Designed miniproteins, single chains. Designs and how they scored, part 72

Each design is a single chain, and the fold is of that chain. pLDDT is the mean over its residues in the fold that is shown.

## One batch from the design tools (miniprotein)

Design m2508
Fold by ESMFold2-Fast:
Structure m2508 (fold): chain A 84 residues (1-84)
Amino acid sequence: SMAAVRARGEEILAESKRILEEYIRVAEELFHPTPEQRALTEQQRQQLIAYMEQLVAELRLDELEEIRAGLERQLARGREALAA
């Protein structure tokens, strides 16, 4: 059903947002960004979230899943760098 497809999109969106927030936290610990760099990161975070929300609205869930998977890979790399 369309409702089930949309619900799945909302689940992927929620996971992607969680991964993104954790990635930003890890990146802050690795790189110690300046206030100016943090402002740019916040702007980019808002733009990515808006784009992902648009992908859910358009039911472009394969593209949304690719973004989630990409964020998950970046987070894994960041966590590995912190552990070294």
Scores: mean pLDDT 89

Design m2509
Fold by ESMFold2-Fast:
Structure m2509 (fold): chain A 78 residues (1-78)
Amino acid sequence: SVSEIEARLARAEQELESVRARLVSPTPSEEALLTTAERALEQARTALSAGDLDAANEALLDADIALGVLDIHRAVTR
């Protein structure tokens, strides 16, 4: 549903901001993952505006994967 996708988008954007706040000096690999997450969230917003819920869901999944990799990287490189 639109409301579920909107809630997921808001949560993912909040998570991206949280990650940025923690990464004071991001490595090149962390910067690449941040860029991937940003582009995926832009794709999700564009798809929502076009009424393409399937495309929005796919873009949100891509964002979740990138953010998940950043979280794993944080756990390993404390």
Scores: mean pLDDT 82

Design m2510
Fold by ESMFold2-Fast:
Structure m2510 (fold): chain A 81 residues (1-81)
Amino acid sequence: LESEKILESLEQFKQQMIAEAQAANAPQSKIQQVQQIADQAIKQVIEILNDQTLSGEEKKKKIKEVLAEAEAQVRAILSAP
């Protein structure tokens, strides 16, 4: 149940980043890079969720870090000439 909500939030995160790139009239190449960053972040979050050695608190901290780094990378790409 919790993991399902997290996956839905990740899909919304991906769609929001793509929508922002489209609203900024970013080239298709940049939109593609944004999609790749979002997909990589989603994969990392899924790996964290499936790690049986991590506590729930450790998983939350690592997930927040992954998403924050992905968001920063997207902003950097959209701000580049």
Scores: mean pLDDT 80

Design m2511
Fold by ESMFold2-Fast:
Structure m2511 (fold): chain A 78 residues (1-78)
Amino acid sequence: MVMTEEQRREVRERMRREIERALAEGLLSEEEAELVLRMLEAEENGSPEEIERVREEANAEAEKRAEEIAAMEARLQA
């Protein structure tokens, strides 16, 4: 499908809002938010290599955070 420049911008704006919302709710760390926002910036610049690198870093941080949240939930329910 052909995505217009405007549609791509809207998708990125939506992702930014979701990240800001998660950060405000304390579900996402500032470090994780920085990595994801940096990925969006890299995508706007059209750098595939940079996008891949930031994506890997963001995924690693997200996995770590998800494990921490799961551990906290388990402790709160115990």
Scores: mean pLDDT 72

Design m2512
Fold by ESMFold2-Fast:
Structure m2512 (fold): chain A 64 residues (1-64)
Amino acid sequence: MVSLEEATKGLTKAAESGPEGAYAAAGMLARDMGGSREGMEKAGRAAQNGDGEKAAEYALEGGK
């Protein structure tokens, strides 16, 4: 299981590489955690906006 702290650090680092990469990384994490399409989109958009912590929270919710 990925911790919130580990997810936040990873997604913050992905956001530094560009918004498209951040969106993809957050969406993939949300999918791996059993997330819905809506959850993947929320996580991706938060990461794309540079908010790694919020992106990690949405990804780890496992859906919705």
Scores: mean pLDDT 73

Design m2513
Fold by ESMFold2-Fast:
Structure m2513 (fold): chain A 79 residues (1-79)
Amino acid sequence: SMLEEVEKIIEKTREEIRKHFSPEAVARAEQVLDETYKEIKELIDKGADESTIARKTMAGVLDAIGAALDVELEERRKA
């Protein structure tokens, strides 16, 4: 199903973020991924098409990576 494909993408993204970022950056990125997954479930329930789901999934992945980078940059600025 589309939801299973989304879950796979989100889980792979979590695994990659956990390998490369600090625990604080990981926590922030995981919050973004959790919210993205919730929004995607709501879109599927409302009958959104595959293109809409794919775009939302990719946007959420990029937002999660961006959030992790923002945490890393803020920690570097404190030095």
Scores: mean pLDDT 87

Design m2514
Fold by ESMFold2-Fast:
Formats: C-alpha cells, sequence, structure tokens
Structure m2514 (fold): chain A 97 residues (1-97)
C-alpha cells in the first residue's frame, strides 16, 4: 500500500508539470482538468484504503485521457501524460500484489 502511495506522490509531480504546461498555453480547460487530477491524486496518496486509491487511479486516468485530447498538439504535454499513465499502471500492479 505504501508503495502505491509513493507512486501517487510521483504522479502528483508529473501532474504539476502538466498544469504548468497548460498555464503556459493559456488553456483554461486543461488547467481545470489538471487541477482536478492533482486534488484526486493528493487525496489518494493520503488514503489507507486500497479501494479509494484504485478509485483515484481510475478517475485520474479518465482526466488524463481528456487532457491528452485537449493538448493533442503539444509534444511536451503528451510526454508528461505518457509518464503519468505509466505511473498509474505501476501503482495498479503494486496493489495487485
Amino acid sequence: LEEARELLRRLAEVLERILEIAKKLNNPEAVELAERAIEIVRAGAKSDSEAEIRAALDEVAALLAEIERVLADNLEAQEEIGLALFLIGLARRVLDK
């Protein structure tokens, strides 16, 4: 469980970088989506519930898919989104042990 929480903390750092990219692009839709994802991940990183952590991962994955659509033309954002999705996959794998 602590390993999954550590991965969520790393995911929050990636989401903060996505938020900064969205702000530089002056894209309010992407800013709102990134801020929501950060709030969910930070809550999940403090949770002692596997079910709550899994729910947070699922919700953030859905938000990342929307951010990917909104920022489709920005390579830097797409790279950070790819890393975020990779970290979600790792967190799910750790929880399945």
Scores: mean pLDDT 88

Design m2515
Fold by ESMFold2-Fast:
Structure m2515 (fold): chain A 94 residues (1-94)
Amino acid sequence: SPLEEVEKAYRKVKETAQKLIEVADKLPNAEEIKAYAEKMVSEAGLYLAKARYYHKVDPEKGEEVAKEAIRNLEKIYDELKKLTDQAEAEVRAA
């Protein structure tokens, strides 16, 4: 279902943010990267909350909200993945 895809996308965001936080611990700007990752997880949580709400109260609108949530969660995932790859490259260069 669209809601299951939102929940799956949210879990991927959380897992990627956690990897970024772990890699960032080896970098001098660790605190800034962690703060950003936490902010992105928080924003992702709002998309999940909205998708869950409309799925329960208005299933027709809930499908559209879920599709919007998936698109935004994919963008957040892509951003966190790029940052994780960059952080891993910086750790390897040190």
Scores: mean pLDDT 89

Design m2516
Fold by ESMFold2-Fast:
Structure m2516 (fold): chain A 68 residues (1-68)
Amino acid sequence: SHMEIERKAEELKREAVERAAQALKAGDVDSFNQAVMRLAKGLLDLGYSLEEVSRTVQEVVAEARARA
């Protein structure tokens, strides 16, 4: 259902923010890139468009930077 897809997307976003923020605090570029790629691939697998994925990645990166 659409609700299940949205729930999975929110989980992916939450995990990506946490992992990306930790990577930024540590100066770990590889872990940061892995967090972003995992989010993007996960959202594509859920059927989100490239435009939606790009927007979501930008939002997650901004939130991670705010927490770092």
Scores: mean pLDDT 89

Design m2517
Fold by ESMFold2-Fast:
Structure m2517 (fold): chain A 117 residues (1-117)
Amino acid sequence: MKTIRAALVASAAVAAYHVTPEQREVFEKRLAEMDPLAREAAELAYKDPTDPENFEKIRELIRKAAEQDVADGVTPEEFRAAAEQFEAMAKLSPDPVTQEIYRLAAEVLREAAERLA
């Protein structure tokens, strides 16, 4: 199965925001193994995802990943399915910051689907 890179980047940002002090060493080891766009998004989310500049940078990283996904042959239907999953995750998340990251991911994935249609 092809992994949607835009979804991976968004998931990395959410995971980074939820890193506890106990998980920090394991997380830092995983950063070195991440896709470069996912790693950059994770680092921004780990610092402060509520900063409007960091939030906009995360959005641009997800968009850049979506452009790579288009080149790799991801379809509008696959982008829409991923967007629906992130919308569902946003509704289930109790944390407002996590909700906003998931909504951001869903918006970017829907934009990618519309541009291909």
Scores: mean pLDDT 79

Design m2518
Fold by ESMFold2-Fast:
Formats: structure tokens, sequence, C-alpha cells
Structure m2518 (fold): chain A 58 residues (1-58)
């Protein structure tokens, strides 16, 4: 077959599905680390803000 619009659409759908699946797997694999890192960063920023306020009031 010389021209297959169906093949092009099917390839695009497969690529999008593969991308979404890979992204979900990647996030699932990295999720615990990503969550822990995000929580640590938020806690660190909170501590830094409190220390800065304390120094400014002192």
Amino acid sequence: MKTLPETVDKAKQRAEEAYKKALAEYMAKLGPNQKALSEDLAEFEGRLARNKAAVMEA
C-alpha cells in the first residue's frame, strides 16, 4: 500500500498511548522519591523562612 492514512493515525495513537503509559510508569517509579523530595524541600523552605523572621525580629 502506497498511502495509508489509517496507518499514520494508528501510529500516532500508539505513540500517544506509549507516551502516556511510559509517563505513568515513570511517575509511579519515581513517585515515592518525588513526593519525599517535595516534602523535604517544603519543610526546608519553611524552616528557612522561620529562621529569617526570627533573625529580623532579634
Scores: mean pLDDT 68

Design m2519
Fold by ESMFold2-Fast:
Structure m2519 (fold): chain A 80 residues (1-80)
Amino acid sequence: MSIQEVADQLIKEAEQVIKEIEDAIKAGDKEALAKAVSRGRNLLGMLDRAINAAIGHKDWELYQQLVETKKRIEDAIKRA
């Protein structure tokens, strides 16, 4: 599996988790919010590993995409 395929999957999962956090906040669903935040924290760890891999491959475009995705998850968790 290529680093690009792993990164694309993580970015897709990140978009879903951000939406789940925002939807849970809007609905006032504390259980859904806790699950979404937990999933977001797990994705942050996976993104850190992918960021390190992108640096190792000198893929600066992928690095920028992953760093931006990480920041968006962190910002969503802070709003929770």
Scores: mean pLDDT 86

Design m2520
Fold by ESMFold2-Fast:
Structure m2520 (fold): chain A 86 residues (1-86)
Amino acid sequence: DKAREDFEKKYEEWKAKYEEGKKAAKEDPELWKKLEPASKAAGKKGAEMARKIVPEATDEEIEEFGEKYGGAAAYEAYKELKRDRE
């Protein structure tokens, strides 16, 4: 299924960003602490959108999608905050 392949590629990208986010949290815990509320907010919005796109998905799948998406978004925001430090 073509749609599943595209979804899996995107999800793998978000998981990779999420793992980079964990490394960033160890490198700069102060900046990461500021990003936690934004990560949670992004995760909630991601979960709400996922429920509209795939209403048949389980609550566990929606929550996991939101968590990885929120972490990826936090990592992108972290890179912007790191630029501001320069």
Scores: mean pLDDT 75

Design m2521
Fold by ESMFold2-Fast:
Structure m2521 (fold): chain A 75 residues (1-75)
Amino acid sequence: SAEAKEYVEKGHEYAKKGEEAVKKGDGEKAAEYGKLGAEYGLKAMEAGAATEGTAAALRGIGVQAEAYFLHGAEA
């Protein structure tokens, strides 16, 4: 669907921005963009793009994990 495709595209765009933030050492922006990438990936899965949505979600989650290491993840 058009909705699923839009969510896949947004998920990968945010994940890419998060990856760029990780390279710059910007853990706060990396966490924000990684979260958005994962959220849009999950929305894509719900809209019927299970494979592409999962890929975007996992990419966003990976960015969030890297952001935790940059911040020192004491909860």
Scores: mean pLDDT 84

Design m2522
Fold by ESMFold2-Fast:
Structure m2522 (fold): chain A 75 residues (1-75)
Amino acid sequence: MDKKLVDYYRNTSNAELGKELGVSQQTVSNWEKGLLKMSKENLEKLNKILGTNLKSWIEIGVLLGMEEIKRALGL
């Protein structure tokens, strides 16, 4: 599940994700940068697209950060 989610995030452009969620590319970029919080409605749409049960967009950032930490530690 987590790998599929990280792979989707890395391989899906902000423009493409914005179209799927019905928001602008800039809105997706602002979520990614932590400048804007994703609404529950958009989070539910994302979960439906990915087949996941994320509680917030911040969980993606945490998963990406943990992956980088694992690589740094040789795990």
Scores: mean pLDDT 60

Design m2523
Fold by ESMFold2-Fast:
Structure m2523 (fold): chain A 92 residues (1-92)
Amino acid sequence: MEELKEALESVSPEEFRELVERAEKELPAFMSKWSDKELAKEVAEIIIESLRRAAEAYEKGDIDAAAEALQEGLKKLKELMEKNREAVEKNS
C-alpha cells in the first residue's frame, strides 16, 4: 500500500489521468497479441476500471481511496490470472 501511495504522489492528478487515457487506447493493441481474446478483454476491463477509479479519487485529493482502487484491481487481476493460469502461460 505504501508503494502505491508513493507512486501516486510521484505524479500529478493530471499526469495520472493521461496515463489512464493512454492505457485505454493502447490496451486493445496489447490484447491483439493474446490467443484468448475473452481473457484479454477481462484483464483490460479490470485494469481500465481500477485506473479510472484511482484517477477519480486522486483528482478529489483522496490518495488513500486511489491506492485502494489500484489494490482492488491488482487483487482481481491476480485472481483472474491464477484461475486462468494455463491460458496465461500459452499467451506469454
Scores: mean pLDDT 76

Design m2524
Fold by ESMFold2-Fast:
Structure m2524 (fold): chain A 81 residues (1-81)
Amino acid sequence: EPLPPDEEVRRELEEVKAKLAEQEAKAKLAPITEEQYKEALEKIEEELEEVRENGSEVEVEAAEFMAEQLKKLLEKALALA
């Protein structure tokens, strides 16, 4: 298995997880429109591509996980609309 990341990268992973919890809370309180859903998906894909070019392997893995979770939250928010 790969060596654990340095403290800064590990902190970024924890921040990603915390951000997921915030997005889940927001999705529960504020339903989104189909247009907002499409725009959010495009932004997520753009950020994911940037991380894949500039990020470490651990950062890419975290970003991919976050992107999948955000897409699911956006689908739930869209369903609430």
Scores: mean pLDDT 68

Design m2525
Fold by ESMFold2-Fast:
Structure m2525 (fold): chain A 65 residues (1-65)
Amino acid sequence: MKEITIIGAGTSGEKQIEEIIKTEEKGTKVTIIDISEKNLEKAKEKLEKAGFEVTTIKADPVEYL
């Protein structure tokens, strides 16, 4: 089972999300890390509508880079 982690759900994260929706199989697990609850909520909704399983983690993405 494939799992993908996105660090930062802002501008760069949005591009990664769009690429995942276009290229990855439905049912792929995606973990999103961002400090912004709003960005996490929007990213989760977009990916779940496209058929992905989503886990959100509220943390500073800079600490993971």
Scores: mean pLDDT 75

Design m2526
Fold by ESMFold2-Fast:
Structure m2526 (fold): chain A 66 residues (1-66)
Amino acid sequence: MTFLERLLEAALSVPEVSEEQAKKLVELLSKDPNATALEIKEYAIEAGLSEEQAEEILRRLAELSN
């Protein structure tokens, strides 16, 4: 799986994250492939996600990358 595919899976696995929010996050990150964890969190907030949801997505993304 690509990084963006893993990101989509991680986002959709988090409770109360909508498919629209997950797709928006993937779209934002597709334009910035060198984004740091902090920048990913900022993009998640721009996509309409809470800080808690953004942190959970990053945690699950790390698990899927193992």
Scores: mean pLDDT 81

Design m2527
Fold by ESMFold2-Fast:
Formats: structure tokens, C-alpha cells, sequence
Structure m2527 (fold): chain A 82 residues (1-82)
């Protein structure tokens, strides 16, 4: 359910210790709202944001949390598209 996904998303973002990882997660969340509104280019920007985070974020734990954030955002987009 969307409420559970949103709660898990908030918990993951609050667990990030790297400022760049947190900024990237927040950026992906903003872009996911644009995808829901029909902006297909925002999906590519989400993927680019994750790729840049994978290069810049050296903390393995934060990198995994940013990747998990992307997965949850993809689930939220799919649920809202229904």
C-alpha cells in the first residue's frame, strides 16, 4: 500500500548519513512525481541521478539505501499509475 511505501521511504532517507546520498534520494523523489504526472524524461533523470550517486557515494551502506530508495519510488510510481 502507498502509505506503507511512503513510510519506508521516509525511514530510508532519514537513515542516510552521506549528504550527497540524501540529496540524490530527495532528487529522485521529486523526479518520481514528474514521472507520475506523465513526464517520461524524468524517468531518465532518476536513473542518471542514481548513476551519479553510485560514483560519488563511497559509503557502501548509503549507496545500498539510495538504490533501495529508487526501488521504492518505482513501486510508488507503478501503484499511482494504476
Amino acid sequence: KIDELEAKLDELISSLTDPFAKESAEKMRELSEKVINGDSSASSKMSATLLIASIEVKNEKDLKLVTETMRILDEIVEEKKK
Scores: mean pLDDT 81

Design m2528
Fold by ESMFold2-Fast:
Structure m2528 (fold): chain A 75 residues (1-75)
Amino acid sequence: MSPLSGKEAEKLYSKIFKKYVPVEVLKDAKGVETDEDLVEDPVTGKKSKLDYRKAILEYEVEEGVKLLEEAVKRV
């Protein structure tokens, strides 16, 4: 199967986590959900928060996929 992108994993987190995964995990993921903070760094020309969020999501996606598989098994 194709690897889940950061946004795609986040959609699955919201969809499955709301139903089966504890709200505690969902609210922690919500803390990373800062799409409104899409600010480009004028010095480096890089999106500071978006890049950091991607790094976190990429790490959390691996854990999230495990939780998603367990949540889907509950379905």
Scores: mean pLDDT 49

Design m2529
Fold by ESMFold2-Fast:
Structure m2529 (fold): chain A 82 residues (1-82)
Amino acid sequence: MVQSFRDAIKKAREEARRLSEQSPESAELSRQAIELLDQAEEKFEESVRTSDGQKYAEAVKLISQAVDLLKEARREAEKYRQ
């Protein structure tokens, strides 16, 4: 569970980094996604230390929001190449 969550954040950050190089629009969306991923990591690490299910739920929501922004960033990057 802990490793799987960290792997998800790492993968999302790597994707955001790649998308930030594709277009100005994808760069802005990737920046916003990275901010959400940073918040998710903080909430997740706190939930692990305190066994706080509420903070874990908040971390999951933040990752979901970051993933949605990355989907939009991919769309913008694809559009730029056309």
Scores: mean pLDDT 81

Design m2530
Fold by ESMFold2-Fast:
Structure m2530 (fold): chain A 95 residues (1-95)
Amino acid sequence: SEQEALEKKQIERFIEIAEAVVERLKNDPRVSEETIKKFEELLKQLKEAYENNDLDKAREVIKQFTDLVNSLSPEEYAIVSEAIREYVREKFPRP
């Protein structure tokens, strides 16, 4: 359906952003290895759900990403939020 196709495209964009953010976090010494591992595990689960066309699981994993971000320390939260904003600005510039 048109709605399903749109949702898949949104999930693809989320995966692209998450991959770029995780790579940036790996190169930032202020981010703990534990935090990086959690994001990598969720990214793996999201990619598997997407490849299996499991939209229900993809939605669940995206919620887990949001929950993880909201559970971070203020310092790590600021770093992750900045990484997301910078990537979105570079890849999807405002008209």
Scores: mean pLDDT 84

Design m2531
Fold by ESMFold2-Fast:
Structure m2531 (fold): chain A 71 residues (1-71)
Amino acid sequence: EPEKKAKSIIFRTMGQLAEALAAGDEAAADAVFEQGKKEINSLPISDELKEKALKELEAGYQALRAHFAAA
């Protein structure tokens, strides 16, 4: 369940990041990213699972930034 919650947070945060970046609001995107990291860090899961989830979120954010920068 907590691992599923981490995946749900990543999925939701990625959607919000895409919306902010599509609007050209990098400050809003950074705020959404920081909030997603805080939510993952608040989960009752191991530090290893948190680190994995945070790396997945970071990789996704970088991919979205690259996508919207190319537009």
Scores: mean pLDDT 82

Design m2532
Fold by ESMFold2-Fast:
Structure m2532 (fold): chain A 75 residues (1-75)
Amino acid sequence: SMLRDIFQRHGMSDAQIAQFGRLAVQMRQAAINGDSAAYAATRQQMRDFLRQQGFSDQDIDDIMAAIDAVIAADL
């Protein structure tokens, strides 16, 4: 995916990319279940993870908006 390519270019390890992928699956599952609290909590965990990996606030906003859009399109 485009996000995987961005993460690899930023210098994230395969393990870090896999961890972020697990959070994205968890966020998608919360959306399918209609669990807005779990969705918001997982989204915040993903934002915190990206900040720890050295992404700027603008890049984090752009990445999370892209993930939100993909999840919304699947529902």
Scores: mean pLDDT 86

Design m2533
Fold by ESMFold2-Fast:
Structure m2533 (fold): chain A 69 residues (1-69)
Amino acid sequence: MTLEELSLAGRIFRESLKESGGDLEKAKELAIERLVEKGIPRERAEEIINMLIEDPEKFDRLGVELALA
């Protein structure tokens, strides 16, 4: 998994959360569908989104690191 994929998935997941009004399950489904639309296989999209949900603090730090690189 690349940092670029993580950054993209986190951004899409955040947008999906806003669009779903904070419904986590609906946000997951929207984010997965949007990642699939961008050419990421469904199984991989599910893996990335689950990783972001389980470790949001790590994702926030990675986002800062990418912005500084």
Scores: mean pLDDT 71

Design m2534
Fold by ESMFold2-Fast:
Structure m2534 (fold): chain A 67 residues (1-67)
Amino acid sequence: LEEAKAKALEDLAGLREYVERHVPPELREAALAAIDAAEAAVRAAKSLEELHQVVGELQARLAPFFP
């Protein structure tokens, strides 16, 4: 679980860097807020199933911004 959380947080850090560098300011705030919420949820996850749900929810939230 902890190793999976570390990997997820690393992936989220890369996604945050992408958003800060490439997403327009008007969409950036919403995207960064979604990433912040996902980071908190990843840290709070008590199981791999819960961790996978968090990742899935983030992908759904970001789908409108990234085809």
Scores: mean pLDDT 73

Design m2535
Fold by ESMFold2-Fast:
Structure m2535 (fold): chain A 78 residues (1-78)
Amino acid sequence: IEEQLKELEKVLEKLKNGTASEEDMRRARRAVTRAFLLKGDVERALKFGHELNKAIQSGDKEKAIKVLEEAIEYLKKS
């Protein structure tokens, strides 16, 4: 999961800098789902994947940042 964490942190930094693309966001969604599945946490994989996808579809950058920060925190705790 260290590879997935690095990907998520990279996309989070790009979001904060305003340089994140739609493709960066799709990669982050895949990485977050994969990271939680690798930990056996199917419920959080679905929850964070869904919340991030909603933020992407609505163009809500602040929500996307918040969702990614929460997901990264959870992954680091485990």
Scores: mean pLDDT 80

Design m2536
Fold by ESMFold2-Fast:
Structure m2536 (fold): chain A 90 residues (1-90)
Amino acid sequence: MLEERRRRLREAAERALRDVEEELKKASQDTEESKKAIEEHVKTLREAIEEVLASLSPAELEALAGLPPEELAERILTEAFRLLAKNAKG
């Protein structure tokens, strides 16, 4: 049950991550360096998302799994960005 809920959250997060990647590509200069930077950023976000999903309690997993996919993705991405900000500070 918990692993199925985590899988659903991961799927929603991956969809949102794809949207973020596309927006970054549209906003970036069309250089090979920019493309490489976007790939590294997406990889870092994916790793942070996995850490967030692993840290969720059973109650949080149940609450989040009941939300619409868009709201799920927003919440997971927000926590992933927060985790990355903390790691950057040491």
Scores: mean pLDDT 75

Design m2537
Fold by ESMFold2-Fast:
Structure m2537 (fold): chain A 99 residues (1-99)
Amino acid sequence: MEAELQAKVAEYQAWAAANEERTQALLDRVRTEGDAEAADELIAMIRERAALMRPGMELRVQIAQQRGEVGAEELDRLRARLEQEVAATIATIRAMAAA
């Protein structure tokens, strides 16, 4: 699991480094211009980021569960929280583009 976690973290870090400037530029366009196309692209990037982060975060919880540091319910709580955070972020981006 630790080698798998390291691989998932490296994949996310590579994606983040490649997309940092693009993400900021899209966010600025949404905030300043209400650019619906930029909002759609930013939402796609938020979903891609979440898909890359989620496996590593789930593996971290599973490692903590094996160590007795967290309960069995923690993985379900993580999944619910990530769904809520992604949905809230998407709703915020759409609201900014509609303003």
Scores: mean pLDDT 82

Design m2538
Fold by ESMFold2-Fast:
Structure m2538 (fold): chain A 87 residues (1-87)
Amino acid sequence: SEMEKLRKEAIEHLRKAGVPEEVIERVEKLMKEIITTEDPEVVSAKAKEIADILNELYEEKNTPEILEAMIKVGELLELKRKELGKK
């Protein structure tokens, strides 16, 4: 639930930044794959792919909205890693 909220918030920030829909759909798919997987290696691989996309977008279009999307993705990844880790 919290991860789904963070996913939606990240996507809203990307839309506000004027990111093309095709790129938004790719990031959303990767985030959904992270939320649903139980494999830490899949999380790491998909997280790297999202980071590469968002870093490229930020370098091209240095907007506060892209930075906010990066923050929301980071928070989602922290929650996912805690979920998969021993508590």
Scores: mean pLDDT 85

Design m2539
Fold by ESMFold2-Fast:
Structure m2539 (fold): chain A 82 residues (1-82)
Amino acid sequence: ASEEEILAAMEEEFRKAIEKGYADESMLESELTEGIVKAENLGAYSERVQRLAAVLRFAEALARMGEDFELADRIRAVLDQL
């Protein structure tokens, strides 16, 4: 998949995570997200992809804890494309 296709898939799952209360837009600018971006070594991807990847990792964990396994598995499938 192209970066554009991966970004589109990430944006869609991020939107769903927000709708279900597992994420919010402010998480993209958090200090924790910044730390994860630096640790993940995804520097070949755009800043938006790097920040979404970090936030979606939290959203996946929260979805699994909330027993929303369908959303968690969708998020994991998108992250596994990176």
Scores: mean pLDDT 80

Design m2540
Fold by ESMFold2-Fast:
Structure m2540 (fold): chain A 89 residues (1-89)
Amino acid sequence: SEELERLIEELRRLAEETIELGLEAAKNPATLGKGIGAVLAAIGYVFEVELLKKKGAPEEELIATAERGIRELEELTEETKKVYKEKAA
């Protein structure tokens, strides 16, 4: 339970960072689509875990879903930062 709570908190923190980055990227027409995509993806990962939690999914499934979301958001954030820096320079 403590592990699940920690993972959900980490996912939410990464999602918030990704949303902030995505909104910043969306200010530039060259990175608008990438920025909006990052925002929507971040919201989607958080909602996926919360929805499964409300449906009473097993803790193992919640942990696996949160871990996947964290990995995918980390990759998306790195990719978005790279594209944004290259296009906004």
Scores: mean pLDDT 84

Design m2541
Fold by ESMFold2-Fast:
Structure m2541 (fold): chain A 91 residues (1-91)
Amino acid sequence: GPAEALIARLRAEIRELREDIERIRKGEISLEEAIGVILRGIGFLEEARLQLEQLRKQGADPAQLAEIEALLAELERLLKEAVEALKKLKV
């Protein structure tokens, strides 16, 4: 269903962002590419937040809503880490 699909997408995006943060930290990608990673992640976080609110309005399973909220919090935390890694490339 829509909640399960969003959970799967969030897990995939979190996994990809973790790999991208590692590449940023190692200097394996350019400043421009690192900015692109962060902007894509911010865009997805915003879209996922809107999808969560729609699922809540539709009466989705509270356990699935809680899982989505936890995954969104993890994605936001990782985006903060990505920004901190990016700042080190800006020097």
Scores: mean pLDDT 87

Design m2542
Fold by ESMFold2-Fast:
Structure m2542 (fold): chain A 77 residues (1-77)
Amino acid sequence: MTPEEKRRAIEEVRRKLVEMGVDPQTAEKAARALELIVLEGKSLDEVARELGITPQEVAELVDLASPLFAEAVERLR
C-alpha cells in the first residue's frame, strides 16, 4: 500500500467519524494520530507529545479510528 493510499484511508476515517457524530476536533486528532503511527511509525508516547495529549488519550483515539481504518484499507485493495 502506498503512502497516498494510506493518507486517503485516514481521510476516510476522519470523514466517517464526523458522520457518526464524533466532534470534528476529536476526529481530526484521531486522523492525525493514525497518520503519525501508520505513515511515520511513531510510538504512542511520541504521538502524545506531538499532539499535546496523554498516551492514554492517543490509545483511545486509535481504538476509535482503527476499525474504520481497517475497513478503508480493505476497500482500497
Scores: mean pLDDT 82

